# Ledger of designs, part 94: designed miniproteins, single chains

Each design is a single chain, and the fold is of that chain. pLDDT is the mean over its residues in the fold that is shown.

## One batch from the design tools (miniprotein)

Design m3278
Fold by ESMFold2-Fast:
Structure m3278 (fold): chain A 89 residues (1-89)
Amino acid sequence: GLTVETAGPSATRDVTVTAVSDRALAPEERLIYEATIDGVTRPLAALPGVGSRTASGTVTLPEYRETVQITVRLVGTGQEASITAVILP
């Protein structure tokens, strides 16, 4: 499976996203990050996680919100994980 966690983004729009796979990622596999704001899903980034079970990156949210849903998907599979990030306390 795939899991996801976030750190930040107190008083900023930058969110550090960490995704963990249950296996090492192959060279053709990629993790994509999406933000859902007001029911609209926007792509953030696609990061290669080759040779590792963990991939992390910083993504900048398109809008300043107190909360936002971040979804991580492993391309080529049905694996995804979501978390709600809190921008302000």
Scores: mean pLDDT 62

Design m3279
Fold by ESMFold2-Fast:
Structure m3279 (fold): chain A 88 residues (1-88)
Amino acid sequence: TGERVRALLLETRRNREALRAEIEALAESEEEKALALRVLDTLVAAAEALEAGDVARARAILDAAAAEFAAQGLDELAARLRAIRDAI
């Protein structure tokens, strides 16, 4: 499971431009677009840390983002980011 989560994070980084274009095409509002882009940027930053061999930094990036989303009342998104953190 952890290996697969790491592989998906690295794949997200490789496909960053295509995923950004999909978000811009599919988002129903500027708020939804901004939220989705923040999630994408967080996952890409975590993947970059993993590629550098820095698992602690990848976890810290996910933790910081989860805390920010929880502070905004986005508890489900925060829980998902913490689950990714725990899997890597």
Scores: mean pLDDT 87

Design m3280
Fold by ESMFold2-Fast:
Structure m3280 (fold): chain A 65 residues (1-65)
Amino acid sequence: LKETIEKFREMADEVEELISNIKGERVDDTVVITIGDKFPEDALALAERLKAELEAQGLKAVIKK
């Protein structure tokens, strides 16, 4: 139980660092999602999820590395 809580806190810190590695900027009707150098695979997966959500709301999204 305590080990599970400790792992959850470590995962939360990693998610926060991963989120800080992704920048969103709106240019006209397009949202540009920029991915930093940390956690490239996880950051790309999260950026693709954000892109899908934005497109579902009628916005255009582009991912840049």
Scores: mean pLDDT 70

Design m3281
Fold by ESMFold2-Fast:
Structure m3281 (fold): chain A 72 residues (1-72)
Amino acid sequence: AAEREEVRRRVDAFLARRGDADVDDADRDAIVDRLLAAGAVTDDAILDAMVDIGVEKLKEAVEKTVEEILKK
């Protein structure tokens, strides 16, 4: 969709300015999804989305570790 492509372009530009070229396509798409849901595309909104995704990944990793322990 055109809106998604515009938001992705803004995310790519933000990451390029920060030197964060190693952020993969899946994480970039996740940032775009968060921005579309929030209805805001600013540098602060992009940073907030990155933080939220990082926290979510950490929480999921911890929850999976707990599940593995409980299965034993």
Scores: mean pLDDT 77

Design m3282
Fold by ESMFold2-Fast:
Structure m3282 (fold): chain A 82 residues (1-82)
Amino acid sequence: SSLPAEVQAELKKKQEEVLAEEKAIIESLPKEELPKLRKELEAALAHYRAALAAAKSEEQKAIAQAAIELLERLLEYLETLE
């Protein structure tokens, strides 16, 4: 009832790659840009949570869930930055 194992593996790989890239970008940003980025990530998280609730296919659910997990991890990372 889930996505094929190959598709799940690709989603996990993409999630980790994007997370690493986004963290590097965040570390390069001026500190004054971090509150704006946080607000944008929170808005994106709300959007994907709504998308997950509206999703009708296993593929749509998996994509929305992967995006939510990525955004939650990025928001947690931002909280560690002074």
Scores: mean pLDDT 82

Design m3283
Fold by ESMFold2-Fast:
Structure m3283 (fold): chain A 75 residues (1-75)
Amino acid sequence: SIDDQRQQYMQMAQRFIDYGRSRYPIDPDGSRQVIDRARSVQQSIDNGSSMDDIQRQYSQMVQSVVDIDRRIHQE
């Protein structure tokens, strides 16, 4: 179950990297932030960090996407 959770976070982080890369030609700064935070999630998994650490990194990644989207489309 823990290995399944780690695998899910790894897959989610990869999807955020792919998303960030797709936006790079339009929004380089926002894309870089998303990619960097997604890579931090992958790095935490690779380093064998606790599930709590992985979840914190994942939450930060999601929040950065929400903040960028809010800034661009809601202001």
Scores: mean pLDDT 79

Design m3284
Fold by ESMFold2-Fast:
Parts: structure tokens; C-alpha cells; sequence
Structure m3284 (fold): chain A 115 residues (1-115)
């Protein structure tokens, strides 16, 4: 109950911070928009597997950046999240565990940033 609400607020705060950073970087904003559009256009099993692989690669890059304390972790997490949501909206439920992993990393970022 309360813990779910607190985790949701942490995820939202991390997303808001990432959006603010992306809005200040036109290159990162364009890349996020293109990745989300490509994921939304997935129609074949092969295309789905390629996007899932990219989501996994972005999650791994985010983990390394998180250990380094880099705010760029938010760029990779938001890009991975946008792709995962696009696939989930197309009915590819197998991305749900990846989205949950992204949300856990957003919470970890918030906690590390808070001291």
C-alpha cells in the first residue's frame, strides 16, 4: 500500500528529472522519439526480438552509469522505458519484467541522488 505509493513517487521524480535533462539536449530527445516510434511500428517476431535486445542493452548501460553516479543513467532508462511501453501497448506482455527492472533502477537512482 504505502510502499507502492512511495516507490511510484520515486519513479515519477526520477522520470521528471530525466525529462528535464532530455528537454535541454535536442540530440537525446530526438533519439528517444525515434526509438519509441520504431518500437511502436514492430509487426514481426524478429523486429520484436531486436527491440527487446536493445532494451536489454540500454538497461545494462544504465546499470554501469548508475554505479558511476552519472545523471546520464536517466537517458538510457527513459529510452528503454519508452521502447518497453510501446511494445507493451502492442500486446507484447513479455516486456513486463524489463519494465519492472527499469522502474527498480529509477528508484535506485532516486535513492542514490538523495545522498
Amino acid sequence: REKIKEEGEKIRAAIDKGVELIEKDPKEKKELEELAKRAAKVETEEEKKEVIKEIEEYIEKAKKLLEEGSPKVLYYLLKARAMAIALLNKGYDEVQPLLEEIDKLLVEYYEKEKK
Scores: mean pLDDT 82

Design m3285
Fold by ESMFold2-Fast:
Structure m3285 (fold): chain A 89 residues (1-89)
Amino acid sequence: KPFKAPAGVAAALAGGRVAAKYGSGESLLKGIAGAILAIGLAAEYHFTGKPPAPEEILAAGLVALEGGASSPVGLAAGAAGLAAAVAAA
């Protein structure tokens, strides 16, 4: 069973988590929001069997990226998560 889309969403979630850890309090909230979106996309795929739309994966990755914007490390981690999510879509 190909878990490509959930794997990419999981990568975006991990990127958002790292971005939130290295960001400020505001960035933590943005990182959490990105992680929640990624979980929602993973749940949708799990229950429907259809991969989430690339646009939804991009949106989750962008929110996670914003969470990291207060630090270069967080920004890079969020960008990596977004890239992994896009590649999985």
Scores: mean pLDDT 55

Design m3286
Fold by ESMFold2-Fast:
Structure m3286 (fold): chain A 69 residues (1-69)
Amino acid sequence: GSVSQEELDAEVAEALALIYVAIGNLEKDPKSRIEAYEKALEFLRKHAPGNTDLIAEVEKLLEEEKKKL
């Protein structure tokens, strides 16, 4: 199969985003959770904008945490 450098970068961004989501899920402080989810969302929007399902899930997590502030 042919994978472009841009596709490889998207896969790396998705992996990093999942790591930040996991960090956010483990944090107890809403502010720290928001920071982790915002980092995940930034990577996805910049490098993997086609992963709309993951973007939507992270956006939902971020909105839920913002409601706690």
Scores: mean pLDDT 80

Design m3287
Fold by ESMFold2-Fast:
Structure m3287 (fold): chain A 106 residues (1-106)
Amino acid sequence: SEAEEVLRALLSLDDEAAYAAVLDWYRRHGFSDAQDEEGRGAFHVFIEENDFERVLELLAKGSSPTNLDNRGRDAVEVAAELKNERWKAFLERLIRELQPDFVIKH
């Protein structure tokens, strides 16, 4: 699938090239709702599990990183609570480019 091809490209690039590819993909396809069986964003689960590849897979499938979990936290706030500076920086940068009016809670 196109999403799988994007994910493979992201995994073979450095963080800056991966960010640019994800940003371009979202500009063309837009955001979609993350699958959430418990009222919790899929990003929140995979960030807490430290599964960066799953987070990239969800981004490649068009899932929104701005969805709030059952505690009212976005994906950046979850990454910050886990002290994961790589995910925090990556997601903050992505959200600011695609949703400049979105207020990120730290």
Scores: mean pLDDT 59

Design m3288
Fold by ESMFold2-Fast:
Structure m3288 (fold): chain A 70 residues (1-70)
Amino acid sequence: EELEKQAKEYEEMAKKYATLARNYIDLSRKALEEGDIETAREYASKANGYVKKAVDYLKKREELKKQIEE
């Protein structure tokens, strides 16, 4: 129960960071369209950070799933 609950929490955190990454990718694209290369680079960097966090939570979820499987 606790491990299954934790796995669901990790999945929700992964979804949260994936959504943040997507939002920053969109902001970076819009900044490029406006010619603001510095802002676009900053948003792209933030998006990459959130992608890594989402991947880390997905890995934690998979490890917990293996522990609760028979």
Scores: mean pLDDT 83

Design m3289
Fold by ESMFold2-Fast:
Structure m3289 (fold): chain A 86 residues (1-86)
Amino acid sequence: MAAERMARLQAEIAALRPAAEAAYAAFLAGGDPAPLLEQLRRIHALLTEYYEIKAEATGKASPEEVRKRSEELLAEDLAAIERLAA
């Protein structure tokens, strides 16, 4: 069931939060952005799957449209981190 799969994805995203926070703190301390970029890509992949399932369940958008918008948002986030690292 879509709601059950969405709940599992929400739990998985929540479980990644401590690692993402640690990577962000290390980046702010002048560390390598690579661990933060890896965590963002992982979280983005899970969020994309969540919103694809939600779109199918509600009929408000196609999974293809969700994926395209998610790819654009990830590109914006990655570009923002690159600007901060420069």
Scores: mean pLDDT 76

Design m3290
Fold by ESMFold2-Fast:
Structure m3290 (fold): chain A 78 residues (1-78)
Amino acid sequence: SPVLEEVKARMEAIREEALRRIAAGEDPYAVLEEALRQMQALLDEAFPQLSDEEAKELVGYALELARELLRLAEEAAA
């Protein structure tokens, strides 16, 4: 689906920006909170346009990104 592919690409851009901001010395947990908020907004926007199977795939993708961002924020804060 073009919508699914576009939303995944936008989530990847959020991840890349979060990594850049953490590397620049911003508060890792503040960056994480903003990234998760942006990802949730994308999910809310995308869900009405997706099939049940596509929505399920997108949720799985978002959860994996969220876990990776949390791990990176924890490592940067240590």
Scores: mean pLDDT 87

Design m3291
Fold by ESMFold2-Fast:
Parts: structure tokens; C-alpha cells; sequence
Structure m3291 (fold): chain A 80 residues (1-80)
């Protein structure tokens, strides 16, 4: 998990927001069954908003990706 999250952060740092969203989607699908329905819905919403913002507001897209990473990381750190 840590390596998957670190890879997404590196893609963001390199300006590859599309790659970051793709890796985030892969990480989400890999750990989907370990999330609650509410956590799953929040991550899916943030990924969708990041994809929508890619062409209009790259800063918002980045913030949505970071938000989704935070939700996934929190779920595992809090033992949910």
C-alpha cells in the first residue's frame, strides 16, 4: 500500500495528473473490499471529480487526487 500511495504522489510531483489518477484508480480497485461502502463512495467521487477537473483546473484535480489518497490511507491506519 505505501508503495502504491508513494507512486501516485510521485506522479503528481512530476505533473502527470492523468497517470496519478490511473494509479489511484488501480490502488482503489486493489483495496476496494477493505473499504466501507461510505469510504468507497467518497473515493469514487473524488476520482470522478479529479478526472473532470483535469481539463479545466489542474490544481483542483491535484487536490481531489490527494483527498482520495488521504481517504484510502486513513481507512487502513484507522483499522477499518
Amino acid sequence: MEEDLDEVEELIRNGDLEGAIEKLQETFEKYRDKLTPEERARVEELIAKAREALGTDPQAARDYVLGALGEIGRAFLEGK
Scores: mean pLDDT 78

Design m3292
Fold by ESMFold2-Fast:
Structure m3292 (fold): chain A 67 residues (1-67)
Amino acid sequence: SLDEQVEELLKQLSSPDPATREAALRQLFSLLTPENAERVREALLPLLDDPDPTVRAMAASLLALLQ
């Protein structure tokens, strides 16, 4: 289900591999709904401090879409 896909992707945002976090963020962009917006927003906030600049930029962009 969509909820199961979102939960797995949110788990991948905690991966030590920046490529895995980037891939998860790319997939989350296409899976955003009003129903999952709050849960996704909470998971994205720590990524604004991520060591990878691409992850930080993607998280900021995704948060802007969750307005």
Scores: mean pLDDT 85

Design m3293
Fold by ESMFold2-Fast:
Structure m3293 (fold): chain A 69 residues (1-69)
Amino acid sequence: SLAEEIIKAIEERNYTKAAELIDEAVEKKDWKALGEAAREALDRNEFSLLGYIMDLTGLPLKEIIELGK
């Protein structure tokens, strides 16, 4: 799934690929992928990626996670 690909990119520290996959998730309105990516970024203290997701969606973290349920 797109969520699994984003998480793998974060784990590999491939931030360019993670950002590209996040852009794809936003374009597709894949809230499950965005919510799972935001939770993973938070758990890993990847605050730059978390900020990127928030900036692209225009939503606070809590709402992104809720939409991903």
Scores: mean pLDDT 85

Design m3294
Fold by ESMFold2-Fast:
Structure m3294 (fold): chain A 96 residues (1-96)
Amino acid sequence: AAVEEARERVRSYGQTAIDAAKGTLEAALKAIQEDVEKAREIYDTGVRNIQALIDQIRAEAAAHPEVRPLGDEEISRVEKALNEARKAVDEAIAAK
């Protein structure tokens, strides 16, 4: 069914965004050892890419309103992961 296919796409975008947030954090933390400005650029680029995935979740929910609760849940998960990543990067920069 079209709605179930949309749910699968939303789950896929959410998981991809969570994985991207983790990868962005790991790359930014590694870069802090050499160049704080490079670490900031890595983080900011990662956030922009993850925001594009959030926009895809919103688009699926707009096309299939029945998917909106799942979309909101997945967006909340991604935003929490980004907030944790920002905190970790900021704390690592401050400790240097």
Scores: mean pLDDT 87

Design m3295
Fold by ESMFold2-Fast:
Structure m3295 (fold): chain A 79 residues (1-79)
Amino acid sequence: SMEAERKRKIEEASKEAWELMTQASKEMNARIEELRERKRQDPSLKEQADREIHAARVEGLRAAANAAEELLRKKKELE
């Protein structure tokens, strides 16, 4: 039925959104760890590394928000 097809496509879109959010989280955490290691190796870079860590967190949150918005857009298209 058209209803079953719509539900399946919504499930697919939800899976895609969660995969994008998971990937964004992994990339954010990897970058933060790299920056923490740089700060550990060179304390003179602490302020720069702290700023870049903050920026990486903001970017990760933005990527997650974009994935959520894309899911909502996809759900509307399936009306």
Scores: mean pLDDT 81

Design m3296
Fold by ESMFold2-Fast:
Structure m3296 (fold): chain A 75 residues (1-75)
Amino acid sequence: MEQIERLVKLIAEAGESEEDVEEARKLLLEQRDEISEEQLTQAIILAEAKAIGKKEGLSDEETYKLALEKYEALK
């Protein structure tokens, strides 16, 4: 639950619409038994990178590169 709540918060911080945030929350809660811990961790890293990218004005490509670097460091 904590990781799902963190992911939803990061999606909201990344500037998604209220409707998209609500849909994402519903899907994550409904599929929580089907989502692996690894997939959830990857999604959180990507969402964190997107939030940073929005604050720093990074391109989508730089944002995805940041996510990949964070994921590789965690491995």
Scores: mean pLDDT 73

Design m3297
Fold by ESMFold2-Fast:
Structure m3297 (fold): chain A 65 residues (1-65)
Amino acid sequence: MMGRTVEVVPVPEGTDIEALIERLRKDVSGLLSVEPHPRIPHALVVTFERDTDVRAALDQIRSLL
């Protein structure tokens, strides 16, 4: 419920998903999990830790795309 955010992040077609996940896990703090989207091709599911600044983390993720 409150405090944990899940976001779907679209990625360019042809992106190396495994390399991108490793980069995000290394460079972005406050991520609980990053996984390929189970239904949407070329998208990630990002779960943020409770009390993470989600806006700042999303801005950092977008800067790495």
Scores: mean pLDDT 77

Design m3298
Fold by ESMFold2-Fast:
Structure m3298 (fold): chain A 71 residues (1-71)
Amino acid sequence: MSVEEAAELIKELLPEALKVTRHKSYEELAAAMIEFYESLGITDKEEIKRLITKELEEMREEAKKKGIPVP
């Protein structure tokens, strides 16, 4: 899976993931995201940082539209 494919998948699933992780801490969500990228072989810190930053911004926008809390 490419970096772009991973980012698109997370972006698409974020609103659903936020509903499922409503009872989990911010630390659990952040750890899961990092572990997910690392499981794909993405170990470059700058690449992970860019992906997470993009996902968080898109997560906030989607959560805002759906009234879902953002961690």
Scores: mean pLDDT 60

Design m3299
Fold by ESMFold2-Fast:
Structure m3299 (fold): chain A 84 residues (1-84)
Amino acid sequence: SESEKAKEIQKLLGEILQIIQDLEEGNISEEEALKKLTELILKLIELVGEEETKKYIDELIKNSPKKVQKVLEEAWKKVEEKLK
């Protein structure tokens, strides 16, 4: 249903933002953040499509510190590799 899809999108967006916060605070390694962000971004693509997910990730990159930008850019590269 539309309500179930909206709830899952909200959950995934929340999980992505939590990983970003944990990375900024040093509560998670760059390697672990990269792995988790790659998995969450792939799930988001299944729900909203690649184009809309890319717009969201690009916005996060623009509004994040350099350390987070690097990890998000690496995660998107890994996502592209898996969309072959």
Scores: mean pLDDT 87

Design m3300
Fold by ESMFold2-Fast:
Parts: sequence; C-alpha cells; structure tokens
Structure m3300 (fold): chain A 73 residues (1-73)
Amino acid sequence: MSFATVTFDMSLSGVVHVTVYVDGEKYFSGDISPTDTVSFSLELEPGTHKVTVEGTDSDGNTTTQTKEVTVPE
C-alpha cells in the first residue's frame, strides 16, 4: 500500500462537512473547519482509483468533485 495526497478545490466557500469515497466505498466522513479546499492522505493499493469528495457548507449547499489517482507499483 502507498499513501497519495489528493487535493480538491470544492468550488464552494465555507465547506464544513466532507465525505470521501474511494472506488465507490466510503473512506471518511466528518466535520471540518470552514474551507474551500480540502486535502487528504489516502492509503491506496497500486493502480488507478477514483476518489470522490462531497462537500457541504453551513447553509446546506453541496458540491461533488471526482479525481482519478494512479499509484505506481
């Protein structure tokens, strides 16, 4: 297993809650300090993975961002 740092621009200011999915499985869900950018260190197997982050602000607005992450060997 290798760690990969993935950064998401949420396109929504003041995100206070995030849910992270790796290959469709929930990896993490939690409250965070208000931000427009989130970064995660993810422990991933070698290969290509789809990482999706759902962000919610204090007013109930939501955004979803998806990135492909490739981990060598």
Scores: mean pLDDT 78

Design m3301
Fold by ESMFold2-Fast:
Structure m3301 (fold): chain A 141 residues (1-141)
Amino acid sequence: NKKVEEAKKRIEELIEEVKELALKSAKEAAEYLKKGDFDKAFKILEEALKKAAEIGEEIGRIVKEVPELREYTLELMRKALDEVIRNSEDPLEAFIAAQILNTARGMAVTVANDGDVEKLREELEKNLEKVKKKIREALNK
């Protein structure tokens, strides 16, 4: 089925995009954190999380239209999470990359299931402040 094949290819492209975003942004943010530049690091993280949510929302819309790709998409996103963790230089970079990938996955699942997107956005904003605090505490021991 051509429609399913086109949707599958678009999902694969979007998951690759968020994987590349996670690896690049996590590495850059971790470098600034190691230099003590928390403001630059958190700006990179915030911009990456916003972009990841946008990518996840698009994935969720495709899965909602083509629900036979749901299990395939979840497995591909699980593999992407494993890959960004494995390809991270250190635990801090891996943690940041995982937050970016999980933001895209959370948004994709919420949109695909007709969930409350605005409520998820509010929870993601609250969780970002907790993530920032955790990073500060971890680096200052």
Scores: mean pLDDT 89

Design m3302
Fold by ESMFold2-Fast:
Structure m3302 (fold): chain A 60 residues (1-60)
Amino acid sequence: DDTDRNLEEAAEEARREYGDRIPELKQKGEQGDEMSRRLYVMITEGGPGLRRAAQEAQQS
């Protein structure tokens, strides 16, 4: 699945760029910043985690 490969690459890039800013991303995500929340999930859970979170949001 090309989507899963793209999510894995995006997760690796996010970890490379924002790995040192994990606490900041968590705080912004908790304050309602969707971009920071997505980056936090991507860094901590990777592409599969982000895909699962998107599916859960669709169910809500």
Scores: mean pLDDT 70

Design m3303
Fold by ESMFold2-Fast:
Structure m3303 (fold): chain A 63 residues (1-63)
Amino acid sequence: AADAEAAAGARGTEARRFIMEVRNLYKEGKITREEAIKMLEERGLSREQAERVVATLDEFDAS
């Protein structure tokens, strides 16, 4: 329980920083949508989860 909680906390912080970095790169036009999805998958998100994250970013920037 304690070990799982510590690992989950560290992973959550790292994931937030990574998502922010991917968002900035994508918004700046430094990477494509497919590259953003691939980067998120490499960090442990499933393709479905990565596609949802990128879709949310597209909706936010479009709205």
Scores: mean pLDDT 68

Design m3304
Fold by ESMFold2-Fast:
Structure m3304 (fold): chain A 88 residues (1-88)
Amino acid sequence: MHAAEMGARLGKLGGEEGGKASEEAAKAAKEGDGKKASEGAKKAAEEAKKNGNFDGAKLAEGSADKAKGKRGAELAALSGGSAARSGG
């Protein structure tokens, strides 16, 4: 299935909270709420780190930093770009 579902599944494997935080961060970013997006992404990064997924944690932390530093339209653009790029 698509990367979004796989990400959610992997988040739940490391912890249900990690998966939920990741989804909430993505939704907040799409609605243009940088503060909520940043908070959710930071929580997802913490859960990913506990799961041993340091690459995922680094990506989530980067997203959190960008989210709190950006305004709505820029957040929406960054969210779209990130969805297209899996990174590995």
Scores: mean pLDDT 58

Design m3305
Fold by ESMFold2-Fast:
Structure m3305 (fold): chain A 74 residues (1-74)
Amino acid sequence: SPLEELKERLTKEALELARKLYEENPDMPKETILQKVLAHAAERAREAGLSDEERREILREIANEVQKELDKLE
């Protein structure tokens, strides 16, 4: 579905941004990286024309995936 395709695209973008911020900003706390990534993903979801409900659901799932990725990083 279009929503599933968008979710995968936004999740991939969020994970790439999280990894980049982690590598380029060694002094940045993981919580701060998560907050910055979610703020970016929220704006991207809004630009894509998602409803408030669809945006909340996608952002919740992206937050979980980004948190898991950050928890695996040293």
Scores: mean pLDDT 85

Design m3306
Fold by ESMFold2-Fast:
Order: sequence, then structure tokens, then C-alpha cells
Structure m3306 (fold): chain A 62 residues (1-62)
Amino acid sequence: AEEAIKRAEEAAREARAKGLHGAYAAGGSGVQEGKEMLKQGDEEGARRAAEAGYEAALSLGA
């Protein structure tokens, strides 16, 4: 879960640096959802949310 969140955060940072607002929003959303699930003890949900955000950010140019 933590590694997936870290990857999504990195993708969101790259999107921000490139001015890709959609990719930044997608990556950031996955990070926030993943962190909330991790706080609840849902490691699997956290990983899936972060990976979805990461993939969405990459597909949008991050």
C-alpha cells in the first residue's frame, strides 16, 4: 500500500510540474483515497486506490 501511494504521489508531482491539471487531480485523488483506506486498515483498498490514481495520471500524460 505505501509503495503504491508513493508511486501515485510521484506521478502527481510530475503532472503538476508539467502543468497537467487533470493528471495531477487523478493522481492526487488516488493518493488521498489510498491514505484514508490505509488509516482504516484496508491495505488492499489503499493499494488499489493508489494504483488506479497512478495509472490515470500516466494515461493523462504524467
Scores: mean pLDDT 79

Design m3307
Fold by ESMFold2-Fast:
Structure m3307 (fold): chain A 91 residues (1-91)
Amino acid sequence: PPELSEEEEQELVERLLEEGKKLFKEGKIPRSEEEKNAVTVFILEEIKKLFEGDIHNYSKEEVLEKVIEELEKKGLINEELKEAIRELMKK
């Protein structure tokens, strides 16, 4: 198949972000690979917003913990979802 255009890639990312946001809003633990991918894309977008070019000054674990802290401040994450995200982002 041909490479996805920049716009097609953007659409896919936006779809995954919407799915991830919905899971967070419902407080649901990602179970399927599709749900885990959606949550991963959402977390990566939050990392991008939070660090904006400063990410390389932090370890992967520190970056993840800072994003989780920010999501907790926004009321978007509970303890179960927090642990699920840590396990998901570990690999």
Scores: mean pLDDT 72

Design m3308
Fold by ESMFold2-Fast:
Structure m3308 (fold): chain A 81 residues (1-81)
Amino acid sequence: SELLKKARDLIIEARAEVARAKYLLDQGKPKSEILEEIERAEKLIDEAVKLMEQIDNVPDWLKEELESIRKEVAELKKKVE
């Protein structure tokens, strides 16, 4: 399904933004720069969720990937707050 591919691609892109945020945190960059990358990841996750709402019987693997990235974002936010 094209919607499945797009949703997965958005989650992959969100993971890249989380990786960049972690890199900035490790480099001691300003909280504002780190939060900007986190906000980009959150936007991509929201877009993936909207696409998933259009899919009948969302496969478990995609739900698991979504929950995984949401957990990573939540853990990262706690570290920068």
Scores: mean pLDDT 88

Design m3309
Fold by ESMFold2-Fast:
Structure m3309 (fold): chain A 84 residues (1-84)
Amino acid sequence: DLAALVVKAVGGSIPASGKELRPKLSKEEAERATEALLAALEAQGMPEEALEAVRRGGEELIETGDPAPMREGLDEAYRIAAEK
């Protein structure tokens, strides 16, 4: 499901304890989550500009393990899709 892919991409799985997301994903987890998320968004008809925003966030997530750029990319993608 798309929501599960978003959670995976922005912080891995949500931990059972409180509001703490995993601070970093492994490179393999980040790559898999980014690929799955892009495929799901493309299947839902997201415009190219929205997919580009997610790709940029995914590249940063893969490089650094930091979910913040991916979260920003996803927010931007949904904003672009909503405007179109």
Scores: mean pLDDT 66

Design m3310
Fold by ESMFold2-Fast:
Structure m3310 (fold): chain A 82 residues (1-82)
Amino acid sequence: ADPKKIEAEINIALAEIGVAILKTVSRRKPLPDEAVEKIKKAEELIKQANEALKRGDYDTAIKLSNEAIKTVKEAGKIFDES
């Protein structure tokens, strides 16, 4: 197994879980527009990371998935401060 492939898969899964949690919370408490925009950005980054993973570009998949995780954390922080 390629360690970079495993890292990309784990990072993508963590970002997807983070987005799912925030979307679930948004059904009970309105999210600020800034948090909604961050969730949309994270979803696009996850899509791009999965596309990179499918073509074997693990370095790009890791980079994009790390950016997606960071973006999810930013959305969560905005939600906690709202």
Scores: mean pLDDT 86

Design m3311
Fold by ESMFold2-Fast:
Structure m3311 (fold): chain A 94 residues (1-94)
Amino acid sequence: SANEEIIKLAEEALEVAREMRKRLGDDNPLVRQLEATAGYLLDLVRENAPVEVIKKAVDGLIELAKQLEPYDPELARKLIEIANKIKEVVDKKS
């Protein structure tokens, strides 16, 4: 289902955020905020929150990933790709 696909993508986003935190270190406040935002997004999609609320959380995740691209371009770009896929699936959800 679309809900299961969105949940899987949100889980992948959280895994990428956790890997970035592992690579960049726990002392980086942007990485802590990224993991917190990815976790919050996962909670929102599990609770079947309104589309506009999910999209705002996804936009926040993209903005944080862009700020982290100078530190880890590989994982930041992967996170942006996953976030954009969530937006696409959410837009197609009836």
Scores: mean pLDDT 86

Design m3312
Fold by ESMFold2-Fast:
Structure m3312 (fold): chain A 68 residues (1-68)
Amino acid sequence: MPSPEEVVEEARAWAEELLARPEPPPFDELMQKFAEFNARFKEAKVSQEQREEFGRIAGEVLRAWQAR
């Protein structure tokens, strides 16, 4: 199983890669990625603090996507 820290870092890396793209992904692809990370957080037994950090990252991605 990935460590909780690895899941958060992967989420951050995904967000940075997504925000660097010239075109936003389709909405369904964005939602699929959020679902994948949420499922991994359930498996990895992440702390509440790590879940909050992911929430911050996801919120930033969603706001940037909605601005386009």
Scores: mean pLDDT 72

